# Designed miniproteins, single chains: the designs that were tried, part 9

Each design is a single chain, and the fold is of that chain. pLDDT is the mean over its residues in the fold that is shown.

## One batch from the design tools (miniprotein)

Design m286
Fold by ESMFold2-Fast:
Structure m286 (fold): chain A 61 residues (1-61)
Amino acid sequence: TSAGRSIGGSLRRELIEAGAPEELAEEAAKQVEDAAKQGASDRELATLAERLGREVIAQAG
């Protein structure tokens, strides 16, 4: 969905700007997009993006 692409795209950009590896940022964004395709709400997508963002930053740092 457009919401999934928007939230996923923002997450990917923010993670790359924070210094995360591009492949981890792309995988996180894809998980958000896949959740949106499965019918996740905007709130669920935002919560997922926050969780994945924390996990990627913890893994990269």
Scores: mean pLDDT 81

Design m287
Fold by ESMFold2-Fast:
Structure m287 (fold): chain A 120 residues (1-120)
Amino acid sequence: SKVEEAVKLLEEAYEKLKEALRLAKELDPSVTPLLEEAVRYTEEALRYAKRALETGSESDLRTAASYAQGAYGLSDKALKQLEELAKQDPRLQPAADLVAEARELLGKAYELLEEAVKAL
């Protein structure tokens, strides 16, 4: 189903964002607040999407889509911050690359969840 595919994409995005956070925190902990919030929103999107898949809850599905959209927006902001900082410290580039990949996965997951909501 679209929800099952979205769960897989959210799990992949969650792992990439956690790795990016670990790398960024090691180099400059001041750059992490947006990325920490993106991780949290992705975790919530995943939790609600898994619950919607198990229960068929329309409310949980809508909540999952909302958190996925929020995670996408936060990842976009974090990516822009990391890309600017990577110009000064190229060691941050791997973290920026991971956030870019996670952002793409979150966008696809949100589209799938939104399509599932429209099919209700």
Scores: mean pLDDT 90

Design m288
Fold by ESMFold2-Fast:
Structure m288 (fold): chain A 69 residues (1-69)
Amino acid sequence: SHMEKEIAELRERLENIYKELVKNETDEKFKEQLRKIAEEALKMADEGMPISEAMEKFLNKVGEIYLKM
């Protein structure tokens, strides 16, 4: 279905973003925080949140982490 395809594409996009953000990163706590944020976004989408909203929440939390650096 359309929703199943969109959730699969969101999963792949979040995994790719996570991999790029942690590329050459050595701070394990920072990696853990990013992974948790990605997993939370996927869970929200799986539970019926619109894909666009789940992505926005993910990007907002990533931005908050970088702004505090």
Scores: mean pLDDT 77

Design m289
Fold by ESMFold2-Fast:
Structure m289 (fold): chain A 61 residues (1-61)
Amino acid sequence: MVVLRPQDITSPEALEAAVDRLVDAALEQAKKRGIKLTPEQVEALRQAIRDALERLHARRH
């Protein structure tokens, strides 16, 4: 593709909103404790939270 579009999210919009909220909360706690997360650590945390929420959603059924 010669034109870059925003990434298509196949997960429900609610899942992405929950991931954003949990990442923000984790960043606030880290900042409160004087911990600076690298962009790579933030991305890994976001992915881990997304995977955990997706697994929880799947296991409920």
Scores: mean pLDDT 67

Design m290
Fold by ESMFold2-Fast:
Formats: sequence, C-alpha cells, structure tokens
Structure m290 (fold): chain A 67 residues (1-67, ends at bonding distance)
Amino acid sequence: GMLGILVAGHELGLLDPEFGRELQELARQGRVEEAIARLEAAIADPSLSPELRALARKALQGVRLLG
C-alpha cells in the first residue's frame, strides 16, 4: 500500500524526479490504487524509454512486496 508507493516514488525519483514526485504525492493523499494504475500505465506506454519502463516495472514489484 502506501509504504510501497513511497519506496517506489523514491526509487523512480532517482532517475525521473517528476514521476517520483507524482507517486509520492499520490501516496501522501492515500491514492494508492491510482499510484498503482499510474505505474501500470507507464509500463504499458510504448513512447517511454525501455529503461524507464523497466524501472516502473521494478517499482511496481516493490509496491506489491512492501504492501
């Protein structure tokens, strides 16, 4: 849940500070399902770099592991 999204936002923010901030803001507002949907949308977006999609996929795994 919230903790997993905060960790994901921190990890993503190291490569993409704007995306990381969006995820942390969603977690702060308790919008965990929206943060998960945002990560899933990024993974499915062919306009994003393969590196960013891989990072989003790793972040989503972290969210699911940490609750």
Scores: mean pLDDT 77

Design m291
Fold by ESMFold2-Fast:
Structure m291 (fold): chain A 62 residues (1-62)
Amino acid sequence: MDDVQRQASQAGQRVTDTRVQIDRMIDERSDFDQVQQQINTYQDQTQRTRDLFNQVMRIRQS
């Protein structure tokens, strides 16, 4: 239980950090390939975060 809750919290923070990193990379005109990979990571992390929150809620209510 604690591991899933910690992972959900960290996943949410990583989604925010990834968005900030994307904005910085665009502003600094960093490698466009890495920016695209970060965008894909952001979308994947958002989906995983939703699944983790669902799992935490299920475990806590069970």
Scores: mean pLDDT 73

Design m292
Fold by ESMFold2-Fast:
Structure m292 (fold): chain A 70 residues (1-70)
Amino acid sequence: SSMQEEMRKRVIEEMEKYLKENPDASEEEVGVKLSELIEREQAESGVTLSREDLHEVVNEVMKIYKKVKE
């Protein structure tokens, strides 16, 4: 749905900003931040991301993380 698409986009944009501001963040710290952000977005909107949406968000964030670390 468009609401899930918009949420996915917001989460990815916030995580990209976080990774650029915190280039020394560990994979564990990135995972915690991503989980917190998804929980907040779901709680505030009442929208739950599907398994496929979650997989896409995780994959995109990890691609950005690898680029920052390489």
Scores: mean pLDDT 82

Design m293
Fold by ESMFold2-Fast:
Structure m293 (fold): chain A 62 residues (1-62)
Amino acid sequence: KEKEERAKKATEILKSTNDVDPEVDIDTRAKALTVYRPELSYEEARELLKAIYEGKVVKPLG
C-alpha cells in the first residue's frame, strides 16, 4: 500500500501541468518526485520532467 501510494503520487507529479516557469516547475516537482520515488536521483527526476515538457516519450515509472 505504501509503495502503491508513492507510485500514484509520482505519476500525479509527472502528469500535472502548470503555468509557472518551466525551470522552476521542473525543479520543484523533481524534488517532490524524489520524495515519493527514492530510487530516482534528483537528476533523473529532472530528466524525466524535462522530457515530458519537450514532448518526448518517457518510460513509465512502474
Scores: mean pLDDT 66

Design m294
Fold by ESMFold2-Fast:
Structure m294 (fold): chain A 77 residues (1-77)
Amino acid sequence: MKRGDEYFEQGLRAFEQGDLETAIEYLRRAADAYGDAGDQRRELEAYRKLAEVLEKAGDTEKARELLEGVRRSEAFL
């Protein structure tokens, strides 16, 4: 499995368990790993999930910024 996929799965597991801090950490690592690999589609998917976790954690402004970036990037894919 690619490193990004491993981090993404860890982030999803933490989110399901209500561990928002761990979920944020792993989802950011997943996005970084996908970006390093040039996998823009999975990078944007990781940012979308990160935004969802940030909203649940109460960081609505950071979540909004990420979703704006995702929407803008997807317009060019």
Scores: mean pLDDT 82

Design m295
Fold by ESMFold2-Fast:
Structure m295 (fold): chain A 99 residues (1-99)
Amino acid sequence: KIEEAIKHLKEAIDNLYKAADLTEDVFLQSELTLLFIKAQMALEAAENGDYETALKLTKSVIEEVERLLERVSGPARDYLEKALEHLKKAQKYLEEALK
């Protein structure tokens, strides 16, 4: 289960990076960069066996991505939607690892 969580966190991080790279809005790029960093922290926590911290950080990133999707359009939106899909899968596997 944890191997799947790590895989999906890595996919989410890659998609957040691509969303940030495609964004010409400096403020949105800054927000996406902070989410990328937070997702990297979630991945590091999961890899270190701190599943509670990984889950907490993953949930926080999900909330912020969902908020951004209310405003973001174009190619960056497609990558944010992919990031959200992988974050939600990571959350599910992290929750299963804590049972």
Scores: mean pLDDT 87

Design m296
Fold by ESMFold2-Fast:
Structure m296 (fold): chain A 69 residues (1-69)
Amino acid sequence: DLQKEIEELEEEARRKFADAVGALVAYTDAVIKGDEAAAQAHRDRFNEYLKEYKELKERAEEARKKLES
C-alpha cells in the first residue's frame, strides 16, 4: 500500500527532524558550557539526523509521485 508507505516515511521523517532539533539544542548547550567534545558529538548527530530526514523526505516524494501516476 503506497499510501501507507508515504505515511510511514513522513512519520519517520518527523521523528528524525525532532531528533535533529534535540541534537542542535544539546550542541548549543555544550558550546555555551565550553564542552568541546560534547559539542562535536552533538553536531555529528545533528548532521546524521538531518541527512536521514532529507533522505526520508525524498523517498516520500518519490512514492507520492508514483501514487499520482
Scores: mean pLDDT 86

Design m297
Fold by ESMFold2-Fast:
Structure m297 (fold): chain A 67 residues (1-67)
Amino acid sequence: PSEEEIEREIALSLALMYAAIGKLLASQGKTEEAIESYRKALELAKENNLPEELIKEIEAKIAELEA
């Protein structure tokens, strides 16, 4: 794989980890911390051109928690 492909795979793994942490924190009522974790996931997803479906899912979770 190219360095670009490796970087994208690492970014995907990190984005999924932050999203999972965000979901867990939200389930614990830690809304502010959950939003922060989802924002980190979103930043990684956008910067590394991750799937649009993932980006939309993370954006929806942030919007839901900020409401």
Scores: mean pLDDT 84

Design m298
Fold by ESMFold2-Fast:
Structure m298 (fold): chain A 80 residues (1-80)
Amino acid sequence: DLTPEELKKIEEAEKKLRDALLNDPSMTEELMREILSELFNVDPEELKGMTIEELFDKHVEIIEEYRKKALERQQKLLNL
């Protein structure tokens, strides 16, 4: 499971990918799919047919969900 610091680094990587999109769109799309499948363990088949915008939205949603779960775990640890 990802820590809040890992989630932040992944978010920074995503922002760098969006910056790359402005300079080399073909590289950015492929990198986003690889990040989602390899880093977040998203099923590669689920990523097939997604647009760059959909891939970005998926990336943001996954990061938010992981961050939320990480914060919940941290809150439980502090309460115990």
Scores: mean pLDDT 69

Design m299
Fold by ESMFold2-Fast:
Structure m299 (fold): chain A 110 residues (1-110)
Amino acid sequence: SLSLVEKIKKESEDALEKVKEALETLNEKDAVNRIKEIADWHMSRVHMAVQAEVNDGMYDTALEILEIERETLEKFTDIVKKALPGNEEMINYMNSGIESVEYMIREVKN
C-alpha cells in the first residue's frame, strides 16, 4: 500500500501527463478548459488531504504534500508557458494556484 505522500506524488505525476496530453490533442480553448479541470480537481484533492493531516496533528506530512503540490503547479505553469506563451489568463490562473499553496504552507507553519 502506498503512503498518502506517495499517492499524492503519483496523482501529481498523472495530472502532469494529462495536462501534456490535453495540450497535444485539443485546440487551445478545449485544452485550457481541460487543464483548469485537472488543476481544480488536483488542488481540491490536496486541500482535503492537507486539512485531514492538520486535523490529526501531522504537520510534517501536510507540509510535504503542500511542497509536492507547489512543485506540481510550477511544472504545470512551465508546460503552459511553453505551449501557450500568449495565454496570460491561464498563466495568471496557475500563479494564483501557487499563491494559494504558499498561503497554506504559511498557515501550517504558524
Scores: mean pLDDT 87

Design m300
Fold by ESMFold2-Fast:
Structure m300 (fold): chain A 92 residues (1-92)
Amino acid sequence: MSPEEKEFLEKALKNIEKYAEEKSSVEGLITLMLIIIDEAYKFLNNDLEKVEKIVKEVLKKVKELVDESTAKRIEEVVNERMKQLKEKAKKE
C-alpha cells in the first residue's frame, strides 16, 4: 500500500471508530461507508483495485466494532456499491 493510500486509510479508520463511539446507528455507518468508498474512488483517480484494498481494511475494522448481523448488513451494501462502480468503469 502506498503512503497516500495508507494516510487515507488511517483517516477513514479514525472516522469509523469515532462514529461508532458517538452514534453507532446502522444507517449512519452505512452512509459513512458509502462516503468513504466515493471519496477513495476520487482520491485514488478511479483505481478500483486500490479502492477495494482500502474498503477491505475498513470493513475489517467495522466487523471489530459492531455485532455480526450489523457487520453482514453493512458488508452487503458495500459489496453492492463496489459492484456498481466496477460495472460503471467497464462502460466508461
Scores: mean pLDDT 79

Design m301
Fold by ESMFold2-Fast:
Order: C-alpha cells, then sequence, then structure tokens
Structure m301 (fold): chain A 92 residues (1-92)
C-alpha cells in the first residue's frame, strides 16, 4: 500500500530524507509499493546514513518481504563494488 508506506516514511524519516524520497518518486516515476519501499531503502542508507542492518530490520518491521530486502542489499553492494551511482538501485 503506497499511502501507508508514504505515511510511515513521513513519520519515521527526517524532513531531508522524506523530501529526497518524494524527489526520487517523481524523477523515476515510482508507482508500486515495491518501488516506493526500494526508494525508502535508498534514502535510509544514503541520506539518513543508517547502518545496513538497521535499514533491513526497519523494512522487515514495515512488512517488506525479506526476499526483496535481500535482493536490494545485493544490488546495492554490487553498485558500491563497481563504483556505479547508487541511485541506479531505483532504475527498472
Amino acid sequence: DVEKLLEWAKKTLSPEAYEKLLELIKKYNLTTPEQIARAIFYVMLEVEKLPLEVVRAMLLSMGVPEELVDEWVKRYEELLKEGKPLEELLLP
């Protein structure tokens, strides 16, 4: 549910991270709950600078499937290893 994810993000994220989330949603035309949750994952790591373990735990507590979180972690680590822009996590 996109609305519940955005309400959670607004209450949980800093104003800076929430504003960045909204910019990314518009920039990449993110429309599905999975896409929004992945953008939340990105802003928690890159804007909030939270540890990966904390971000994973928070997403799981929000009801994001563990399989999806593990996939995003793997892709994020590959982007870091390859020196690619981490924002590519949000590409289709």
Scores: mean pLDDT 85

Design m302
Fold by ESMFold2-Fast:
Structure m302 (fold): chain A 94 residues (1-94)
Amino acid sequence: KVEEIAKKGIEEVRKLVDEAAGSPYAPELRKAVDEAEKTGIRGLARFLIVARKVVAEHPEDEAFRRAQQVAEDTLNEISKINYEKVKKEAEEKK
């Protein structure tokens, strides 16, 4: 179920960002995680955009790379489930 997958992904991302709390970029990522907790999938997608930018500018921060990967994997899982649901609904013409 997409909401549960999003929630678990956001929780893992939060843990990784909190582990990197000493980084000057942690407050920006933490704010994005807070928004994801409030808005779910849409906030997680916004977090991924912020994380990609931070990782591109600071590739040495492994914790942020892991947070980016978790967000990407979570959104990919949701995308696959939504695609299967849409395909099934279209086939059933309901």
Scores: mean pLDDT 76

Design m303
Fold by ESMFold2-Fast:
Structure m303 (fold): chain A 72 residues (1-72)
Amino acid sequence: QERLDALRELAERAARRYAPGLRVGESVEVTEEAAGLPVTVRVEVVEEGGVRMARATGEAPGLTAVAVLPVP
């Protein structure tokens, strides 16, 4: 549970950091660290119902977390 929570929080931080600089349909991929393990986070901006949303997917060995946040 704690590793999943840490990975999700990392994905949320990446979304907040990178999504404002992205256009709808653009994505970036970054390598971060969670709980002492390397993780890959992909941040993508999509449009849902006229609202820009940031989707961040964090992947670590045996674990995947997704965070979705509105982009101002």
Scores: mean pLDDT 77

Design m304
Fold by ESMFold2-Fast:
Structure m304 (fold): chain A 65 residues (1-65)
Amino acid sequence: SEKEERILREVIEIFRSHGLSEQDAESKAREIVEQGVKMGLTEEQILFAGELVAISLRNEAIIAA
């Protein structure tokens, strides 16, 4: 959907702003958005989850969507 595409783009920007490559940002963002939509999360909740995941990726090296 158009809404899902918009959310995906925003999460990609979050990951890229935290230093992920375009390829990694796209892969991880897709996982987060798909999981969030399946769980019934709002756009704001998905964006917040993306921020947390991006921060964790640098410190823990293991992220589950």
Scores: mean pLDDT 79

Design m305
Fold by ESMFold2-Fast:
Structure m305 (fold): chain A 62 residues (1-62)
Amino acid sequence: SMELEQKRAAARLAVENAVRDYGLDPADPRVQAAYEEALRSVETAADLAEAMARAVAIVRGV
């Protein structure tokens, strides 16, 4: 299984790409809050793919 740090690194990249792709402002407090929530969500993800999918879904919900 993937280590937590690897899941966090992948989720961080997925979030950064989603913020760019959806044209969100990284300085927007709502985007920053969603980013932090996304990184916390990876702690309960079963694998790397689930961690990335959850992170993108949370950011997309902004």
Scores: mean pLDDT 79

Design m306
Fold by ESMFold2-Fast:
Structure m306 (fold): chain A 89 residues (1-89)
Amino acid sequence: MEEEEAELKKIKEEAEKYKQKLIENGTPEEIAEKLGLLVYYNNLGNYYKNKGELDKAKEAYEKALEIAKEVFGEDSGEVKYLQRKIESL
């Protein structure tokens, strides 16, 4: 339980740091927020997959996939990568 809360906190902190770095580098706040959420949901999906919570992993990866489609386009490598992760659950 304590380890689970620490991992979830780290996932949130890593996503927030990535968002902040993008803003500092001149990325528009709206895009930085979307990319931060993409990192958050991808890492959350990995976390649930490692715990065997495949339904939660799929939901998290699908949220990351929708953001990737919006930011990078449906034919992007990021979209293909997330689709493969969902298919491998």
Scores: mean pLDDT 84

Design m307
Fold by ESMFold2-Fast:
Structure m307 (fold): chain A 95 residues (1-95)
Amino acid sequence: SSKERQVTILQFRLMAVVQDLEYAAKNNDIDVARNAVEVLLEVAKQFEELFGPLSQEIQDIIRQIIQNVDNQDLVGVNSNTNRLYQLIMDQINSA
């Protein structure tokens, strides 16, 4: 179905964001982290347009990731990004 294909595309984009944030953390590259956060916010908006609002827990983690990037806390970015991925996958699987 078109919905299944759109979910697959969003999952692929989310995986790319996770990989970019892991790269940024390993290489202390804040510019890569900032770019990845911008893509993450676009993916989150596209997800909400297709599936309705993200859970409060997911919204809170996204805010934490933004704060981590602003504070140049790339360890916090990596940890919260991994948690975000798990929560989004859980929401997709429960929908």
Scores: mean pLDDT 81

Design m308
Fold by ESMFold2-Fast:
Structure m308 (fold): chain A 89 residues (1-89)
Amino acid sequence: SMEEMQAGVAAVVVAVARLFVRRGEPALALEMAVLAAKAGASEEEVLEVAREAARAGASAEELRRAAERLEELGHTRLAEALRRLAEEL
């Protein structure tokens, strides 16, 4: 179905985000995490990528910008989790 296809796209975007983390591109990983959320990735997967990006050197400002975009998409709790992660840096 189209819904199953969209779920597959979300999984690919999450995988790409993790590749950016491994490449030392945490800001791009956060951009991909936001796109994954928009494509229907679970909040758990998006938060895991954000934590990986933070460990890879994402700044508090980059995490807060990602949180703002997630809040605009209606992911209020996920945005709050990213803001808490930014405070822990």
Scores: mean pLDDT 86

Design m309
Fold by ESMFold2-Fast:
Structure m309 (fold): chain A 68 residues (1-68)
Amino acid sequence: GKNEEIEKIIKEVFKENKDASREELIKKIVERLKEKGFSDEEIEYVETILKSLSDKEFEALKERYLKE
């Protein structure tokens, strides 16, 4: 579904940009969602969630996706 496609995009961005900063990773995720035709509202929702995470939570998410 839509959530699985979003998770796949996040995972691919993390794998392709291992050395990128948190800000750059979020920016690249937003760019990829736009390329895939997600609405501005959907993109804003994803960006808001990612920005709401602590640095520890964001790193844990990144580690989880890189292990998959």
Scores: mean pLDDT 84

Design m310
Fold by ESMFold2-Fast:
Structure m310 (fold): chain A 63 residues (1-63)
Amino acid sequence: MEKELEDEILEALVLAAYAIGKTNEPENKEGIIETLEKYLRKAEEQGAEEAARLARELIEEIR
């Protein structure tokens, strides 16, 4: 149904996490996690299960 939205969230999550994850500064990690949590909530509200699952995995990996 909303596969296009799921793909967009997926690409945004991967690119944002990798781009800012290269900075090893604690203050940046909190900002990354907060951004990923926002995407997770959007994915859950839209029923994008794969995007929601990836957002959770990225949050746990960055913590």
Scores: mean pLDDT 67

Design m311
Fold by ESMFold2-Fast:
Structure m311 (fold): chain A 78 residues (1-78)
Amino acid sequence: GAEVAALAIALALAGRYDEARELDREARKKGIKGAEGVGEFAIETLERDRAFLEGLFRRELAHVEDPAVRARLEALLE
């Protein structure tokens, strides 16, 4: 859930839109609750309110327990 959602948002924030959309397809195929459609939502939100999307990324990231996974997700924005 939260890890996949944070990854989808990070990919959108990094401009990696094709990867964000592919993650949506995989989440839907696997039935990952709370991550389905997050990539497309993030891409649409980025065009309207980048600050809101950055806030949402931080909220999802807070639910990722593994510090190494959090660091990897943040690195996608560099």
Scores: mean pLDDT 79

Design m312
Fold by ESMFold2-Fast:
Structure m312 (fold): chain A 88 residues (1-88)
Amino acid sequence: MKPKLKVKIEIDGNKAKLIIEGDKGASKQAGQIAKDALEKSGAKDIKLKHDGDKSIIEFSAKDKDQAKKAADDAVKQLKKSGFDVKVI
């Protein structure tokens, strides 16, 4: 069975936050994968924090559309990496 993740995306202008929730090990692994995907998408000021069963990633992009695209690309990469991702 694929590890299950809940992902919440919050976008405020050119800044965004991804909140990845799952089992502690799965959320940590997913957080690193999402961070790497964001770096590849050109996101800046990427900060990854772990809080129990959650990984919180904050980042910036040039504008709101690029922030949304980077977040969407990160979610796609999590799905490709074998996670069962539910966006909430």
Scores: mean pLDDT 84

Design m313
Fold by ESMFold2-Fast:
Structure m313 (fold): chain A 76 residues (1-76)
Amino acid sequence: MENEILAAMALIAASVGDSETALKSLEAMEEPTAEDLRNVGRLLVERGDLEGARRVAELAERLGHHEAAAEIRRLL
């Protein structure tokens, strides 16, 4: 429930170019999924926020989502 709301907030924020809100929403999640991290990272790359995408990849790595982190870094 809480994680689903935070994931939706992160995706919406990333889609409108608010990378700080997107990152804060992901960091507030208890258990962000690899899919949530990949989707936000990809949206940030598509928006040209390479620094934001790199920070999402670092968060994914820290949380043990190594494949998601690698996928985001491949887009950089």
Scores: mean pLDDT 81

Design m314
Fold by ESMFold2-Fast:
Structure m314 (fold): chain A 64 residues (1-64)
Amino acid sequence: TTTKTITFPAEDYDYIVKKLEERAKKVGGTVEQEGDTTTVTFPNGSRATVKKEGDKVVVTIETP
């Protein structure tokens, strides 16, 4: 399992979420939103978590 974390400005949250939703729809993934966190799960077992943290957005990508 490999984990990568990428940080973006908070203003990019909606854009990042939309791009991940588009990718998930193309490959049959799922999207879940809970509070300040959006989680996208892909059919190959990869998971992307987008979390708002103050003035930043933290994107964590986990691959099996």
Scores: mean pLDDT 79

Design m315
Fold by ESMFold2-Fast:
Structure m315 (fold): chain A 63 residues (1-63)
Amino acid sequence: SMEELEAERKAQKQRMVELREKTTDPETRAEIDRALAILDLRDKFGMSQQEVARLWEELEAAR
């Protein structure tokens, strides 16, 4: 179901959050934060990796 898929995606994000908490390097933390933001957009809008890429293109064009 969609709910089960979302639970798996949430677990993936939780792993990233744990990595971020253990990371002291600010540049690495920034990269993890960016990855989490992308995953959040994917999950919030039910997007695939391809749809996230399209969203980034639209956001860049709108700036």
Scores: mean pLDDT 73

Design m316
Fold by ESMFold2-Fast:
Structure m316 (fold): chain A 80 residues (1-80)
Amino acid sequence: LVERLAAEHPGDRAAVLAAAEATDPELGVLMLRIASGSASEAERRRAARLLSERFGVPEETALRVLDGDPEAAERIEAAL
């Protein structure tokens, strides 16, 4: 299952989101709302803050990961 998810969603974004969902239900709900395009700016900032706090990356970098930026995802991978 993990290998199949990695094949369909190449990169740490899917793994980071799955880990966040498993350990923080609030972040999981926020990620689903962002993925569906239903998230408000406040919800995106809340998710970015939770990711920033969890992974020790700047909030700006977390926001870029939420926007699907592969360079920002690589920065989180390097910080892990």
Scores: mean pLDDT 63

Design m317
Fold by ESMFold2-Fast:
Structure m317 (fold): chain A 74 residues (1-74)
Amino acid sequence: GKNEMNKALKEAEKAAQKVIASSTDPGVKLGAEVSLGLALIAAGVGLASNDYDFGVRMVRKITERIKNGDVPIL
């Protein structure tokens, strides 16, 4: 539900902040910021479509990529 979405977004935000704070590589910092932006977009899609399960699943997937420092090349 909405509470799971809020929790997933907070986890994504904390993961991005940790990567940004701990990294000295500007590309890694930018990748974390871009990935957090993608997580926010995924949450917005879930909210707009009333498909919270899809949105939460996508946010969690993006959060794992942030934690691993593995961001999609745009």
Scores: mean pLDDT 78

Design m318
Fold by ESMFold2-Fast:
Structure m318 (fold): chain A 72 residues (1-72)
Amino acid sequence: MAVTNELSGEQIGELTLWVYKKMYEEHGLDPAEISETFEKMYGQIFSEAKENNEPITYEKLKEKLEELLSKL
């Protein structure tokens, strides 16, 4: 569950579906590759935020996910 007060569970769900859809449709990844890639991307973003002591906003999370997707 999202523990940050700047992100709702609904917003996390929307971003998750958006990322999975882009990986499937635009990058041609299979469901197993999508799950692994998503976990790596999400873990990286939250790990970086924790290291920098910065809260994750919806906009910042979306921008970081979009950047990582563009590198696939």
Scores: mean pLDDT 73

Design m319
Fold by ESMFold2-Fast:
Structure m319 (fold): chain A 81 residues (1-81)
Amino acid sequence: GEAAARELEARMAAMSAEEQAEVLAKARAKKPKTLLEAAIAIVEAATEVLAAKLSPEEAARLRELGRAAIELIRKRAAEEA
C-alpha cells in the first residue's frame, strides 16, 4: 500500500549519487514509453540496486516493498483509465 511506497521512497532518498545514477541507467535501459512504465522501471531498478547491498532477508523484504509499490502504481493507473 501507500506505507510500502513511502518506505521505498525513503530508502531511495538515502541512496548515494552513484546508486541513483545506476537506478536511472537501469530504468532508461528498459526504454519506458509512458510515465507509468517509467515509474515502474524506476521502482524495479531501485529495488535491484538496493537489494544487491543487503542481506538475503533484508533483500527479500525490500523486493516485497517494491512489488507492493508497483501494484499500487498499476492500480491507480487502471482507476484513472
Scores: mean pLDDT 78

Design m320
Fold by ESMFold2-Fast:
Structure m320 (fold): chain A 55 residues (1-55)
Amino acid sequence: DPLAARLAAMRAGADENIAVLRSEPDKESADGGVANTRKMRDRLEAEAQAAIAAA
């Protein structure tokens, strides 16, 4: 399923971004970036799941 594959790719990208941010020496900036990335991922995941359910 191409939509499921795209969702998996988006999850992987978000996880990689979180891992990179976790390596930052500025923990406060990194924590903010992680929280923002999680919110964006959750939103995109919900939208992708709705699109899959509608197809």
Scores: mean pLDDT 72

Design m321
Fold by ESMFold2-Fast:
Structure m321 (fold): chain A 65 residues (1-65)
Amino acid sequence: TAAEELARKLGLKLAGLQAIDEALKKVGDMDAEIEIKVEGGKTVVVTAKKGDKVVTVRVEAVPVE
């Protein structure tokens, strides 16, 4: 249903926002270069890069039922 599709997309977006926030906090620079990818349709992987600092954060999204 449309509600199930919206819930799935929202879950991935929320996981992405959480991963970005954590990666930026760990790298210590809000202007860091951000790379986002989704693995297996369930895990959002965010990499933050600033100079020699590279931080990768993985957050699992709520699965589609």
Scores: mean pLDDT 73

Design m322
Fold by ESMFold2-Fast:
Structure m322 (fold): chain A 108 residues (1-108)
Amino acid sequence: MLTQSGGGTFLEGETVTLTSTFEGAVRVDWYRQKPGQPPELIATATENSTFVAPSVRGRATVTREGGVATLTLSNLKVEDTGVYYAKAVFKDGSSEWGEGVQLTVLKA
């Protein structure tokens, strides 16, 4: 079961940490869904590698330690507002979506 935590209301320029907890996943994918837009893949973490999409490059860091994958997004922008979903992918190719966490970024 994949559980998500983090999110909330932040000011532009701040840093947020979004955490997913899972068991047995070979990969965790992070998706961002902005208001009125479809979900986009923004980051991926495997045991040995990470990927960060161009849209958040230079501001996003992804780490994975055991059953915990963490997306840290720094220098927040108002346009980062949206729902952030983690998806655990298992060795058999099945996947499990987290419930999502709301991030709201306000102008300072």
Scores: mean pLDDT 82

